# Designed miniproteins, single chains, continued (3), part 96

Each design is a single chain, and the fold is of that chain. pLDDT is the mean over its residues in the fold that is shown.

## One batch from the design tools (miniprotein)

Design m11327
Fold by ESMFold2-Fast:
Structure m11327 (fold): chain A 94 residues (1-94)
Amino acid sequence: MVTYVPALSEEEVLRIALRAINDYLVFGEKEIEIELPSGYTVRAVVEQESPTVYLVKLELYDKKGNHLGSAEVRVDLATGEIELLTPVPQKPVE
């Protein structure tokens, strides 16, 4: 039996999504790539659904460049609502 754990926590996913939206609004960067202290890489793409609603799509890669999974976050800046639309990426326990 293989046990799985989150490869990226829900808090980390939400933090990265908010950073991506801030970088989009401040610098005009629609796509950003972030290297985490773990050596994992996250590619985040911001899509504006409405004047106040943003969808952030995240793709997670391990230290070797293997794709581990994806996550999607919806943020409504008018209400302050943040919603994780997908499960967080998981990895097998060592």
Scores: mean pLDDT 76

Design m11328
Fold by ESMFold2-Fast:
Structure m11328 (fold): chain A 75 residues (1-75)
Amino acid sequence: VEDELLRLASSISSTGAQSGASGALAGWRAYVEDGASEEEALEIAARRAADLSGGNGSAVTAARETLRQYLERVG
């Protein structure tokens, strides 16, 4: 999961890829483990990416899009 999310994030953003992938992973875990909705998971991904990157908009966008694409593939 981590490697797949990082690959997806890297295709979306070069500068936000690591924080984006880490954010997407947090959202994915909330979705599968805690029963979060897709919308809630995307918000968790965005907030975690912002926290890790100091509010970098590219990282936030990468987290949302990475998780959205991953959910589309495995949902």
Scores: mean pLDDT 81

Design m11329
Fold by ESMFold2-Fast:
Structure m11329 (fold): chain A 58 residues (1-58)
Amino acid sequence: ATLADADAAARRIADAYGGSIPEKDARLALLRAGYSLKQVQHALAHAQNAGELTLTPG
């Protein structure tokens, strides 16, 4: 999968959870979808910086 695919997946997670999700749950969902740890970190950081997603502790 590409970084763009991971970014799109992070946006779908944001939409499903109303824009806020525990970081561990967001990370686990993307890892289970087959993205690498680096792709997951990039996608979550990008979505958070774009204001599309808020990551909560836990």
Scores: mean pLDDT 77

Design m11330
Fold by ESMFold2-Fast:
Structure m11330 (fold): chain A 65 residues (1-65)
Amino acid sequence: GKLYRLTITGEKPALLSDGSVLEPGTVVEVTSVRVSEDGKWVYATATDGRLIVAGADDVEIVEIE
């Protein structure tokens, strides 16, 4: 499958579907990325299957595979 590197670059943490958070400065690999219709939110799937929600201005995403 496709792989992306997601970095939390802003001051806002990202939220995980299990209730945990990704703090600013965290780097995580994700298997999917989708942007909301209004462009404000990024939805991603972590390699372990957890869903990630972050502000679009608070993340950098780079395709790695």
Scores: mean pLDDT 84

Design m11331
Fold by ESMFold2-Fast:
Structure m11331 (fold): chain A 57 residues (1-57)
Amino acid sequence: REAERQQVLRDIAAAIAAIGAMLEGNLRGRPEEGRAEADRVIEELGGTIRPPAPEPL
């Protein structure tokens, strides 16, 4: 069904973007900022899957 397929694609896109944001935050030594940006991106893209927060160093 198209609606389910579109939701899966949105979830995948949101997860990829969120992981990228969290990795960028980790590279800058600010994983909390990366997590906050990831949450915002997931909400903006309509994703329903939220990756776990990065472990603090």
Scores: mean pLDDT 72

Design m11332
Fold by ESMFold2-Fast:
Structure m11332 (fold): chain A 87 residues (1-87)
Amino acid sequence: SEELLEEALENVKRMAELYNWSEEELEKAKKIVKEFFEKLLKAKSDEERQKIMKETVDYLRENFSEEKFTYLGLVVHELYLKIKEEE
């Protein structure tokens, strides 16, 4: 649901404010979380959702600092679990 995405984006914004992330890093993080959500909604199988999760985690690990990866990894994992529960 749109509410799940809004909650995830608010969590990213909160972490960015607490840890003084740049506006550019915040927008980059929000874009990836939104793209992840959109991909999960289009996925037709649990196997496809697991692939999307792995690809997103791999991207976060390669493109963000360890600290930012930790927070964003938690956000995408929670979003994955909540979407799986709504099916």
Scores: mean pLDDT 83

Design m11333
Fold by ESMFold2-Fast:
Structure m11333 (fold): chain A 92 residues (1-92)
Amino acid sequence: RAEELLREAARLLGIPEEVARIAARALALSALARKLGRDVPLSEEERRRIEEAGKILEEKVKEGLDREGARKILEAAELLAREAGIEAGVGS
C-alpha cells in the first residue's frame, strides 16, 4: 500500500522511486522526533540519502511541485509511521 503510493508519487513528481521512499521516511522520522520531543539520531548513510533526496525535491519545487504527488508522499509517510508503531506523532 505505501509502496504503491510512493511509486505513483514518484511518477507524478518525475523523481526516482528511491527519492520518494527517502522523502516519506524522512517525514515519518520527523513525526517520531516530534513525539519524542527531540531529534532522532540518523546514521551517516541515512543523512546523506536524505540530503541528496532533498536536493532533488528542491529542484522539483522550483519547477512547480505536483500537488497530488506531494499528497501521496505524505500519505505514504503516515502509513509508514503507523506500521512502525509511531502512533502519537502524526494525526494525534
Scores: mean pLDDT 69

Design m11334
Fold by ESMFold2-Fast:
Structure m11334 (fold): chain A 97 residues (1-97)
Amino acid sequence: MKTKGEEIVIKQLEDLAEYYEELAKKSTNPKIKKFYEVNAYFYRALAAALRGDTEAFEEAMKKIEELDPEFAQWFRENFDEVLEKLKKYAEKIEKEL
């Protein structure tokens, strides 16, 4: 069940993912390009998680693991904490509406 605050956070995460995708396309440096691609998939994974879209989440996680397995491991280990912080942020936004 999505609150208005959660909808706003999902949109912000999707916009961030798109922003990093565009930066990756424009980057000629392989290390910087990879950094932007990892960030794009990270924000897509978070948006998918908030939507309850397990399939989209796992697809994004597979891409992160292919690009940066150490970051993917950190994200899986800290997933519950990251998601909880996002939910609290969404609740704060909801209260300001």
Scores: mean pLDDT 85

Design m11335
Fold by ESMFold2-Fast:
Parts: structure tokens; C-alpha cells; sequence
Structure m11335 (fold): chain A 73 residues (1-73)
């Protein structure tokens, strides 16, 4: 849980530094979902689809990494 939150925070910062602001917003929403104990996998998949729709390829890869980490928890 804490490692996933740290990964999401780092990913959101990196997305902003790259100008991938839609992906950065999506990553922040995923972090809130993790803290609230909501359906994190569904929110991660939605965030990935949103980033992909906006061509934010780097954020898509970061979200795929977060999904792998979640599935191993």
C-alpha cells in the first residue's frame, strides 16, 4: 500500500514534468482511491485509458507498472 502510494506520487510528479497533465491528474485520482480503499484496479484501468486517449505514452507505462504492483499485493 505505502509503496504503491509512493510510486503514484512519483509518477504524478514525473508526468507533470513531462507536460502530461491529464495523466498527472489521473494518477492523483488513483492515489485518492488507494487511500479510500475503493476499487483501485478499476480506477487504474480508467486512468490508463484516459492517458492513452490523450497520447500520454509515458504516463500509460507508469500506470501499467502501478497495475502490476497492485496485482502482486
Amino acid sequence: REELIRLLEEAAREARERGEFVGAYALEQVKLAVNDGRDVEAILENARALAAAFGEEHTVRLLEEALRHLREL
Scores: mean pLDDT 76

Design m11336
Fold by ESMFold2-Fast:
Structure m11336 (fold): chain A 100 residues (1-100)
Amino acid sequence: SEKVKAAKEFRELALETVEKLIEGVKNKESPEKLIEIFEEGMEKIFAILKPFLSPEKLKELEELRKQALEEMKKASPEEIVELTKETLHKVEDIFAEELE
């Protein structure tokens, strides 16, 4: 199933994004660089999920990304990691609703 393949690719990208952020925090990267890693991960995830989502669900994902980005601008590096995990869980929940 193409949806099953997309779910697998989503999980792999989500893990990769979180791992890159954890490494960035350990390496004392700037908050700006950590936010860049988050945005790059989200863009790749959105590209994979976009063909399987309704316009309404796509709007929900865009609002989630925007809200997370606004919170990250005031967050510590460790809080950026936690906000990323929270955002990815919400994205997974939205996508799971489309899987039937």
Scores: mean pLDDT 85

Design m11337
Fold by ESMFold2-Fast:
Structure m11337 (fold): chain A 117 residues (1-117)
Amino acid sequence: MAAQATVVSSASAVVAPGASATFTFEAEVEKGQVLVLTITLTNLGSAAATVQVTITITEPDGTKSTATTTVTVAAGGSRTLTVQYVAPAAGKYTFTVTVTNLGASPVAVSVTLSVLP
């Protein structure tokens, strides 16, 4: 049988210069399943955009892990960030993604959470 990712949730927004958008997704998984978070940033302006992405993963026991990265997206360009997380325990996981636009150009953001079999 071919393995395939199943999309659990997806959301999108346009983030104005100096603004932020927060996306929250939940998934119930078995131990050892892979959660895949895909974030696509599209610069809608004529100047390069600097964007800060903060990802917080909350485990079923309430333990939180946070990672922050800053990316530059060329004028009219797009960039995709992919995070893969192997579930250490069965249960409900919460992903919180905060995208802050530090640049002068509006940025379109699309976030998708998928689960591998």
Scores: mean pLDDT 84

Design m11338
Fold by ESMFold2-Fast:
Structure m11338 (fold): chain A 94 residues (1-94)
Amino acid sequence: VKEKLKEILELAKKFIEALENKDLETAKKIYEELVKLISSLKNVSKEEENLVMGIYTLAADALAALEAGDEKRLKAYIKQLKARIEELEKLIKE
């Protein structure tokens, strides 16, 4: 499971890069990979599940903001995603 959390962390970082580059096609592909990995998680703690589901929800919102050309919302969601990723990274290191 820790290996899957590390894969989610790496994909989430790549997703942020795609969002910052306004690369909608790459962001969509990474999002689909994130959804598959998150859906395959079993036997995770409630804390791990809450963080991962938070990343999932924010990623969906960020992708929608990018599609809509809403730069203000996109920047806000990127900031929130970065915070969740830092929390997940700390959890994995512990």
Scores: mean pLDDT 84

Design m11339
Fold by ESMFold2-Fast:
Structure m11339 (fold): chain A 72 residues (1-72)
Amino acid sequence: MPEEVREKAARLAAHEAVERGLPDSWLPALVLEALSRLAKDPNTPLPEPSGSARERALEARALEVIDELERA
């Protein structure tokens, strides 16, 4: 997977988790949804950068989830 797509998917999944108030356990489903959106429209706009420590932590976890999916 291109690094740009990986970073965008992680960013979208983390933002969605915060917006919906979802726990980390939902990140795999949100990552798959974000990847599906990016596959249909690679230019999907990213949400504004967040200063939230929670959102940044979820973004890092989403990157781990994407790496696990690439290794399968």
Scores: mean pLDDT 78

Design m11340
Fold by ESMFold2-Fast:
Structure m11340 (fold): chain A 70 residues (1-70)
Amino acid sequence: MATFEQLDKAGEIAAKVYREALQAESDEEIDAIRNKGVKEAVDLGVDENIAKSAVTTAVNHAREKRAAAA
């Protein structure tokens, strides 16, 4: 199970990734933002699967919001 510390760190990075992904101009930029976010979370001691889940969810929410605006 994820610790509260891991969830807190993952949440902060996911929020940053979401904001950056909303401003991205291409899917390539969104993928780069996602990969950077996962790496930053793992470097802070977050489990890779938790980091991937949190960051991917943030990216998907950003993509859905962008699609709804188009």
Scores: mean pLDDT 79

Design m11341
Fold by ESMFold2-Fast:
Structure m11341 (fold): chain A 60 residues (1-60)
Amino acid sequence: MEEERERLIEEAIKRALELYKQGKSLFDIVDEVARWLAPHLTPQEVARAVNRVIEALEKA
């Protein structure tokens, strides 16, 4: 179960970087990622995943 959650977060980061390359705003990227993860993770896990996405985008 933990490995599946980490896989979803890694996929979310990958998708976020693709959206960033397409010129999407940080707000739009975060909103899309949160919506995509919401059915699969708890609200706390979604918040943590979003923070990891933001960190990845800041380093891109």
Scores: mean pLDDT 78

Design m11342
Fold by ESMFold2-Fast:
Structure m11342 (fold): chain A 68 residues (1-68)
Amino acid sequence: SSEMEKKLKEALARIYTALTQAYRAGALSADEVDALLTAAMEELGKAKSIEEVEEITEKFLAQIEAKA
């Protein structure tokens, strides 16, 4: 649905922003950014509901914050 597509784009934007900030701060290497982004995209691509998108997003944001 259009709503699901919007939520997926918002989730990816939030994760990408967090990864970019962590990379610029020196908290993550380029390889770690690529690995986390790939994993997030794969899990978000398999999400069946908005609730799953939100859970996956918060999980990855928590992992990124733990490194920063």
Scores: mean pLDDT 87

Design m11343
Fold by ESMFold2-Fast:
Structure m11343 (fold): chain A 103 residues (1-103)
Amino acid sequence: MTEEMKEAARAYVKEGNMKDAYLILFKLVRLGKLTKSEVAEITGVPRSTFSRLKTREDILVYLIAKAEDVSLEEARELLNNPTSLTALELRAIGAFLDWLLKK
């Protein structure tokens, strides 16, 4: 499951669907199954961008901001709201299942 989710994120990046890629990466970081170095590798974003993200929360906020196309402040509010957080997790699962069913 975890490896298949990483494959789904890589597939979405290859397709240019960065929104769904970031949602899946967000879920993997939440589960403690992905490091910031792995996020950089999968997304192709320079490692220097992630070197400034000091905490797991900073990584989650960054991924939400990229997935939702919102500011870091708005992303932090989404992370701290249980309803918004649940919606993001369900959307990440949905993106993964969509990929899994189409392969």
Scores: mean pLDDT 84

Design m11344
Fold by ESMFold2-Fast:
Structure m11344 (fold): chain A 61 residues (1-61)
Amino acid sequence: MLSDEEARAVNAAGKAFQDALDAGKSVDEAITAMRNAALEAGLPKERADAIAQAVRDNIAG
């Protein structure tokens, strides 16, 4: 079960990803924006990095 803090961070990350793509940024830039939003929302660096990597793996597969 995700904590309320973790769930909020994931939602913020998803919004940052969509906003970056809507602004015409590359997928790599959107992933970077997503990771930064997760960190800003209070996720540990390791967790934010893991989320970014999971998105990259899903896109690459």
Scores: mean pLDDT 77

Design m11345
Fold by ESMFold2-Fast:
Structure m11345 (fold): chain A 83 residues (1-83)
Amino acid sequence: MAYMGGPQKSIDLILDFIRMSIDAGAREITVEYLYETEQEGEDAIARLEALAKAYGWALEVTREGNVVRFRVTSPEYLAEKAA
């Protein structure tokens, strides 16, 4: 499991961290995005959902106040759990 510290203000930093962590062999990654507007939160979710679909990642999204939490699971770990 890989975890960024507290909530991050940059969605690009979050996306880079997820990619780098999965490329390094991380099976589950938890990241938090701090948004100021509902639109920023929705845009971040949509962008991460699109990438998860493109890369075959499983994505779990939870919201608390102005923080959106993403749990990303790699395709290799999904295959392991299916066996």
Scores: mean pLDDT 75

Design m11346
Fold by ESMFold2-Fast:
Structure m11346 (fold): chain A 94 residues (1-94)
Amino acid sequence: MSAYEEALERVVELALEYARRVEAAGYDPQVTDELSAEFGRRFREIMEEMERRGVSEEQLEDIEKVALQGLVLTHDGYSVEEVERRLRELVERL
């Protein structure tokens, strides 16, 4: 598996963890804000690692697109199952 493919899988897993934790908190605004900040920090760590591993700028933009879509779907109230389905469809189209 390439560094790029590894990053896409890690970001999908991060987005699904976020979706599960937000749903478990009943979309509480304070908890969601704290979880969003943690997501941003962990996502930045993945991006910095991938940049060091020589992943291209175009591939880094693809990884960011998947991460942002995961946040959008979760905030729009999609179920964890629906978030996973849509993110995996997005990855397959990259």
Scores: mean pLDDT 88

Design m11347
Fold by ESMFold2-Fast:
Structure m11347 (fold): chain A 110 residues (1-110)
Amino acid sequence: MTKSEILKKLKEIYDEFLEKYNEIRELYKEGKLSEKEAIEKMKEVTKEFLEKALEIVKKNMSEEFVKKFEELVKETKEKLEAAKTVKEMEDVILEFMEKFGDLVDEFEES
């Protein structure tokens, strides 16, 4: 798989993740989800994205990038389990998105 094809696949699953995540946020804002339900759904969609992205990274990237991404996945999962409010979940997911973007940029430049 070319670097361009890897980046395209990562973008496709990232865009799917953002769509699902934003839907959960809107349902919570509209009072259609309790805070507990919103937290549980945010954890589920984030973990699903992490697992899909890790599979792509492991199959297609160097050991160095695999290690960096595995460390990010582990850190993010630990922070998701520690989060007790929707605000804390949003902060964890935002930090993950920033770090993921940085890692994708580093890969593109490599």
Scores: mean pLDDT 89

Design m11348
Fold by ESMFold2-Fast:
Structure m11348 (fold): chain A 97 residues (1-97)
Amino acid sequence: SEAKKLLLEGQKKFSEGKLDEAIKLFEEALKLLEEDDPERALTLLYLGQVYAAQGKYDEAIPLYEEALEILKKVLGEDHEEVKTAEEELERVKETKK
């Protein structure tokens, strides 16, 4: 899909330290993704990670929270991916304090 191409390009930019370029690509991917799409949850997690890498925790936290709500609905609360995202959100919240 077009969204998947944007997500992969955004991941590449993030790995290269091009944080602002990664943000733009992930935001474009989000425009193409439905509310309940698991790929939307992944895109939100990556966008949250980029904001957290910039120290923008107030921007990162709501992105992780939206991603978690999608993952819980699609995969269930006990799924490994949900637990990993919960741990990452907790870590970001602790760093903000």
Scores: mean pLDDT 85

Design m11349
Fold by ESMFold2-Fast:
Structure m11349 (fold): chain A 64 residues (1-64)
Amino acid sequence: SLVDQIRQLVDSQGRVDFNSVVTLLNNSDLSDDQKAAIVRDLNTLVQDGRVDFNSVVALINRYS
């Protein structure tokens, strides 16, 4: 699943690279509207190019 692919990229602090998440979202079967909504909300949570994995999962569940 998309979530399982993202989980493999999680660092020791529970964070994942934002650009890597965007790449995986763009390669997923989600609609363009779902991808845009997730990316917009995730972008507000980016710190030093990374986002919290639990936040990524919550937004995927909200918009898919």
Scores: mean pLDDT 88

Design m11350
Fold by ESMFold2-Fast:
Structure m11350 (fold): chain A 76 residues (1-76)
Amino acid sequence: SEESKRVEEIAEARLESLKAEAEKVKDDKKKLEEIAEKVRKLGEAAREELLKLGDEESAKRIEERAEEVVKEIEEA
């Protein structure tokens, strides 16, 4: 649906913003942990919203994308 497409696009834009924020504070482990937590919460909220819209495929894509961003932050 167009509504689920919009949810996915907003979530992707916010994940990209958080990833950019993490890059700016990469020397601060505590701030990186806080950003990783924000990524997890954003991914979870977007996944739940997409599941409520019946879009399991988009929900899975956002879940995988959030996990990738968390992994990149934690490996820094």
Scores: mean pLDDT 84

Design m11351
Fold by ESMFold2-Fast:
Structure m11351 (fold): chain A 93 residues (1-93)
Amino acid sequence: KSAKEVMAEKIKKLFEEIEELEEKKASPEEIAKKAVELLKEIAEEAKKNGLPKEEIIKMLTAVSNKLLEYFKKKYPEVYEEFEKEVKKILEEV
């Protein structure tokens, strides 16, 4: 299984877990926290799979932009803190 295929599955699972929390009526804070945790796991897994730093940044930026747009629209009350945590993850790569 290629590193790209592993990452694609991890990204799909991230969005699926957010959807499951929404179905369970989890708080916006819980959903934001889980999204941050999963995004960190994707970054760590990409590093472990030997992806170049530029590829990791590109992938995480794409996923992060999609999540930020979603949270800004649906969970504006937690958006500022979520954006801050996401930017920190991107900076740490």
Scores: mean pLDDT 84

Design m11352
Fold by ESMFold2-Fast:
Structure m11352 (fold): chain A 70 residues (1-70)
Amino acid sequence: SAALQAQLQALQAEADAVIAAGRAAGLSHQELLAAIAPILLETLRLAKQLYPDQAALVDQYEARLQAALA
């Protein structure tokens, strides 16, 4: 879907902006990960809509992200 692709591109641009701002502010890698985590989770949700046959793989990436945030 063109709409889903546009949403993914917007999320990527948002993540890039948050990372750039966080680096300028001197955030650690853990702080940067926490700052982009909501964007990454939304990206994974949209990825499952775009690639439903890959849902199990996307769920594994989400679990690893959640573990890294704990």
Scores: mean pLDDT 84

Design m11353
Fold by ESMFold2-Fast:
Structure m11353 (fold): chain A 55 residues (1-55)
Amino acid sequence: SELQQMKDKIIAALRTHNAVLEERGLPGWSDEEIEKRAENLAQPTLDGRADAARE
């Protein structure tokens, strides 16, 4: 489904970015946080409620 594809794409992008941050000695997001964030971003049911994703 489209949601599954979008989620996988976001996870891949976030993991790639995290690898760069770790290489430079900067703090990255945890794998668990990446998965949760990707799932939330792939399901825009609240139409722009970014604050809900943070809290």
Scores: mean pLDDT 70

Design m11354
Fold by ESMFold2-Fast:
Structure m11354 (fold): chain A 58 residues (1-58)
Amino acid sequence: SEAEAVAERFLARRPELSEVERRVAAYDLGKILSPEVAARLAATLSPEERAVLERGFA
């Protein structure tokens, strides 16, 4: 899906992002991804990134 493509692009770019940029991107993804896609993405993230993604989703 398009949401999965956006998540994949985030993962590909993650090494090029600062810690702050990664947190902002994770938060924004939480706002636009479906619960199912967000849960699958969260399984591949660090605990800190996962918490930010979940807060964005809330």
Scores: mean pLDDT 69

Design m11355
Fold by ESMFold2-Fast:
Structure m11355 (fold): chain A 98 residues (1-98)
Amino acid sequence: MEEVRKLILQGKFDEAEKKVKEILKKDPNNADAYVYLALIYGLRGEFEKAEEWAKKALEIDPNYAGPYFALAFIYRILGEFEKADKYLKEGVRLYKKA
């Protein structure tokens, strides 16, 4: 996932998505891969798909903080501040217990 993170930070979203999809072909239950898809789609402005990917990650691992931070980010951009705050608080709670 380090390579995917670097591609996202460089704005290379198409390359990042390709790498994530390669990971998912080998491990379709990789929650971290779905979190990165949510971030890529969110950064592209495809918020509906971004939310779907983040929720998929939560279905795989509901105790993983990553999907909560991704959802907080998406809802904040959408102006849904109450939802964003709820997901941010849950993400912080899970992160501190890890």
Scores: mean pLDDT 82

Design m11356
Fold by ESMFold2-Fast:
Structure m11356 (fold): chain A 66 residues (1-66)
Amino acid sequence: ALQPAATYRVVGSFGLVTPDGVKVEPGDLVQVDAAGERALVTSAKTGKQTELPAGEVAAGTVLEPA
């Protein structure tokens, strides 16, 4: 669902939590890899980066192009 190598901003969240226990929240940055399979989520509050399946991020958030 997310475009390969595209960057998005989180504008809504359906309670998506990373494997590290960090909540994905509005304002967070999402950077999709070149294959469109993985997404790097950067927390706007903490600066922490976590890699998730792109499909999981797409299903758990509302995104806008950044």
Scores: mean pLDDT 80

Design m11357
Fold by ESMFold2-Fast:
Structure m11357 (fold): chain A 80 residues (1-80)
Amino acid sequence: SLDDLIRRELASTRAGIAWLEENRHLLTPEQQARLDEVKARVDELEARYAAGEPIDLQEVIDVNAEVTLLLIQAYLNKKA
């Protein structure tokens, strides 16, 4: 269902943010600023979802894509 998809995508996005916060040192200062902005957006989406407000799937896809990009950037920044 759409609700199941939104729930799972939000959970996946939150897990990515948690990993990035634990590994914040792998991000440049500019990437850390992007993480902080994305985290604020995800917090708002989670609050709206918990309140039973309609969530646009595209908003969820957009924040998931931004978190995915930050994860890729963190891995590329990691030294062996």
Scores: mean pLDDT 88

Design m11358
Fold by ESMFold2-Fast:
Structure m11358 (fold): chain A 70 residues (1-70)
Amino acid sequence: MEKEKEQRAANLFTAANLLAVAAKIDREMGNEEASRQALEGARSLADELEKMGFTEDAERVRKLIEEAEK
């Protein structure tokens, strides 16, 4: 059970990281709506990680979101 939970957390963390990177690229290209949608997705995944007890991973995702918003 724990290994499945860890795999799910790893997948959520990876997806959130990709969304944060995509948001930054979309913003640099002038696609503000796509950037906002990607950031919302990343925040949702960070919240799910925190609810699963992966607080450090959630905080890392939130930091990436902050960097992508610059």
Scores: mean pLDDT 82

Design m11359
Fold by ESMFold2-Fast:
Structure m11359 (fold): chain A 93 residues (1-93)
Amino acid sequence: LDELLNMLLRPNPELQALLEQVGVHAETLTLQEILYHLIKLAEDQRLFSGSERPNLVDLSGTPLGELFGVDEVDILDIEKLVELILRHSTPVA
């Protein structure tokens, strides 16, 4: 997991557009950096479900939800988040 988090990735154009909303203009980022910025995007857009499920992000009707094809995600489900990011990124050699 630690080696995977340090993997350099090139986001696809759709994921890059979402990252630009939080001020990220880099062509390549580590998986950890992408994850950090997506959590920041969810915080800035107030997508967290509230006090009863503080780690659950409501993606229904959002561009991020449409990109990932999911209505909600738990930020503690790191394996699911990694899978979603890797589907929308290309590893850099």
Scores: mean pLDDT 75

Design m11360
Fold by ESMFold2-Fast:
Structure m11360 (fold): chain A 95 residues (1-95)
Amino acid sequence: MEEVLKHLEEAIEYLRKALESTDIKEQQLYVYKAIQSLEEAIQAATDPEVRKLLTETLLRVLQLIAEGLKTGKMKEALERMIEEVERTKREIEEL
């Protein structure tokens, strides 16, 4: 479980860096790193219920990225992505 929480924390940090980025390519790189950290959290999860929750979170994050790209509201999408990952981390910590 410690490895899962570590990767979720890394994902949150990368999404925050994306939100603070002054350049669109830098923002995209940090979003990519956040996705990689979420995938690493899924790989580290040994509990099927935790893995399911993490997979649902990743799918929601990908959906928010698609929405942000479509609407041009990427900062709003990034804020919602951070909220989703922070919520998932809290749920896992309370297990």
Scores: mean pLDDT 87

Design m11361
Fold by ESMFold2-Fast:
Structure m11361 (fold): chain A 93 residues (1-93)
Amino acid sequence: MKADELLRDFLKYVNSKTDEEIDAEFEKLLKENPDLKERYERVRAHLREKLQGKLSDEEIDRLARAFVLYAEKKGLTDEEVEALIDAYIEALS
């Protein structure tokens, strides 16, 4: 899927859930797949570098959880996740 198509699908996915639902699903996913903590930390660091001062730390943390949750649900590669994050950042800029 192209980055623009991934971004559209991601936004639809996130908008279909409450923040509390995303947090709960992410915690469950992390408990079942502890290795995802490294992916979460990489995504969070990328978002902080690009969005620090535009979004709060809480918004960045929640966004990072949403990206990781979505990536696992869709079986995205690291390259696809990076492209999706870059497309999201571009859309916010």
Scores: mean pLDDT 81

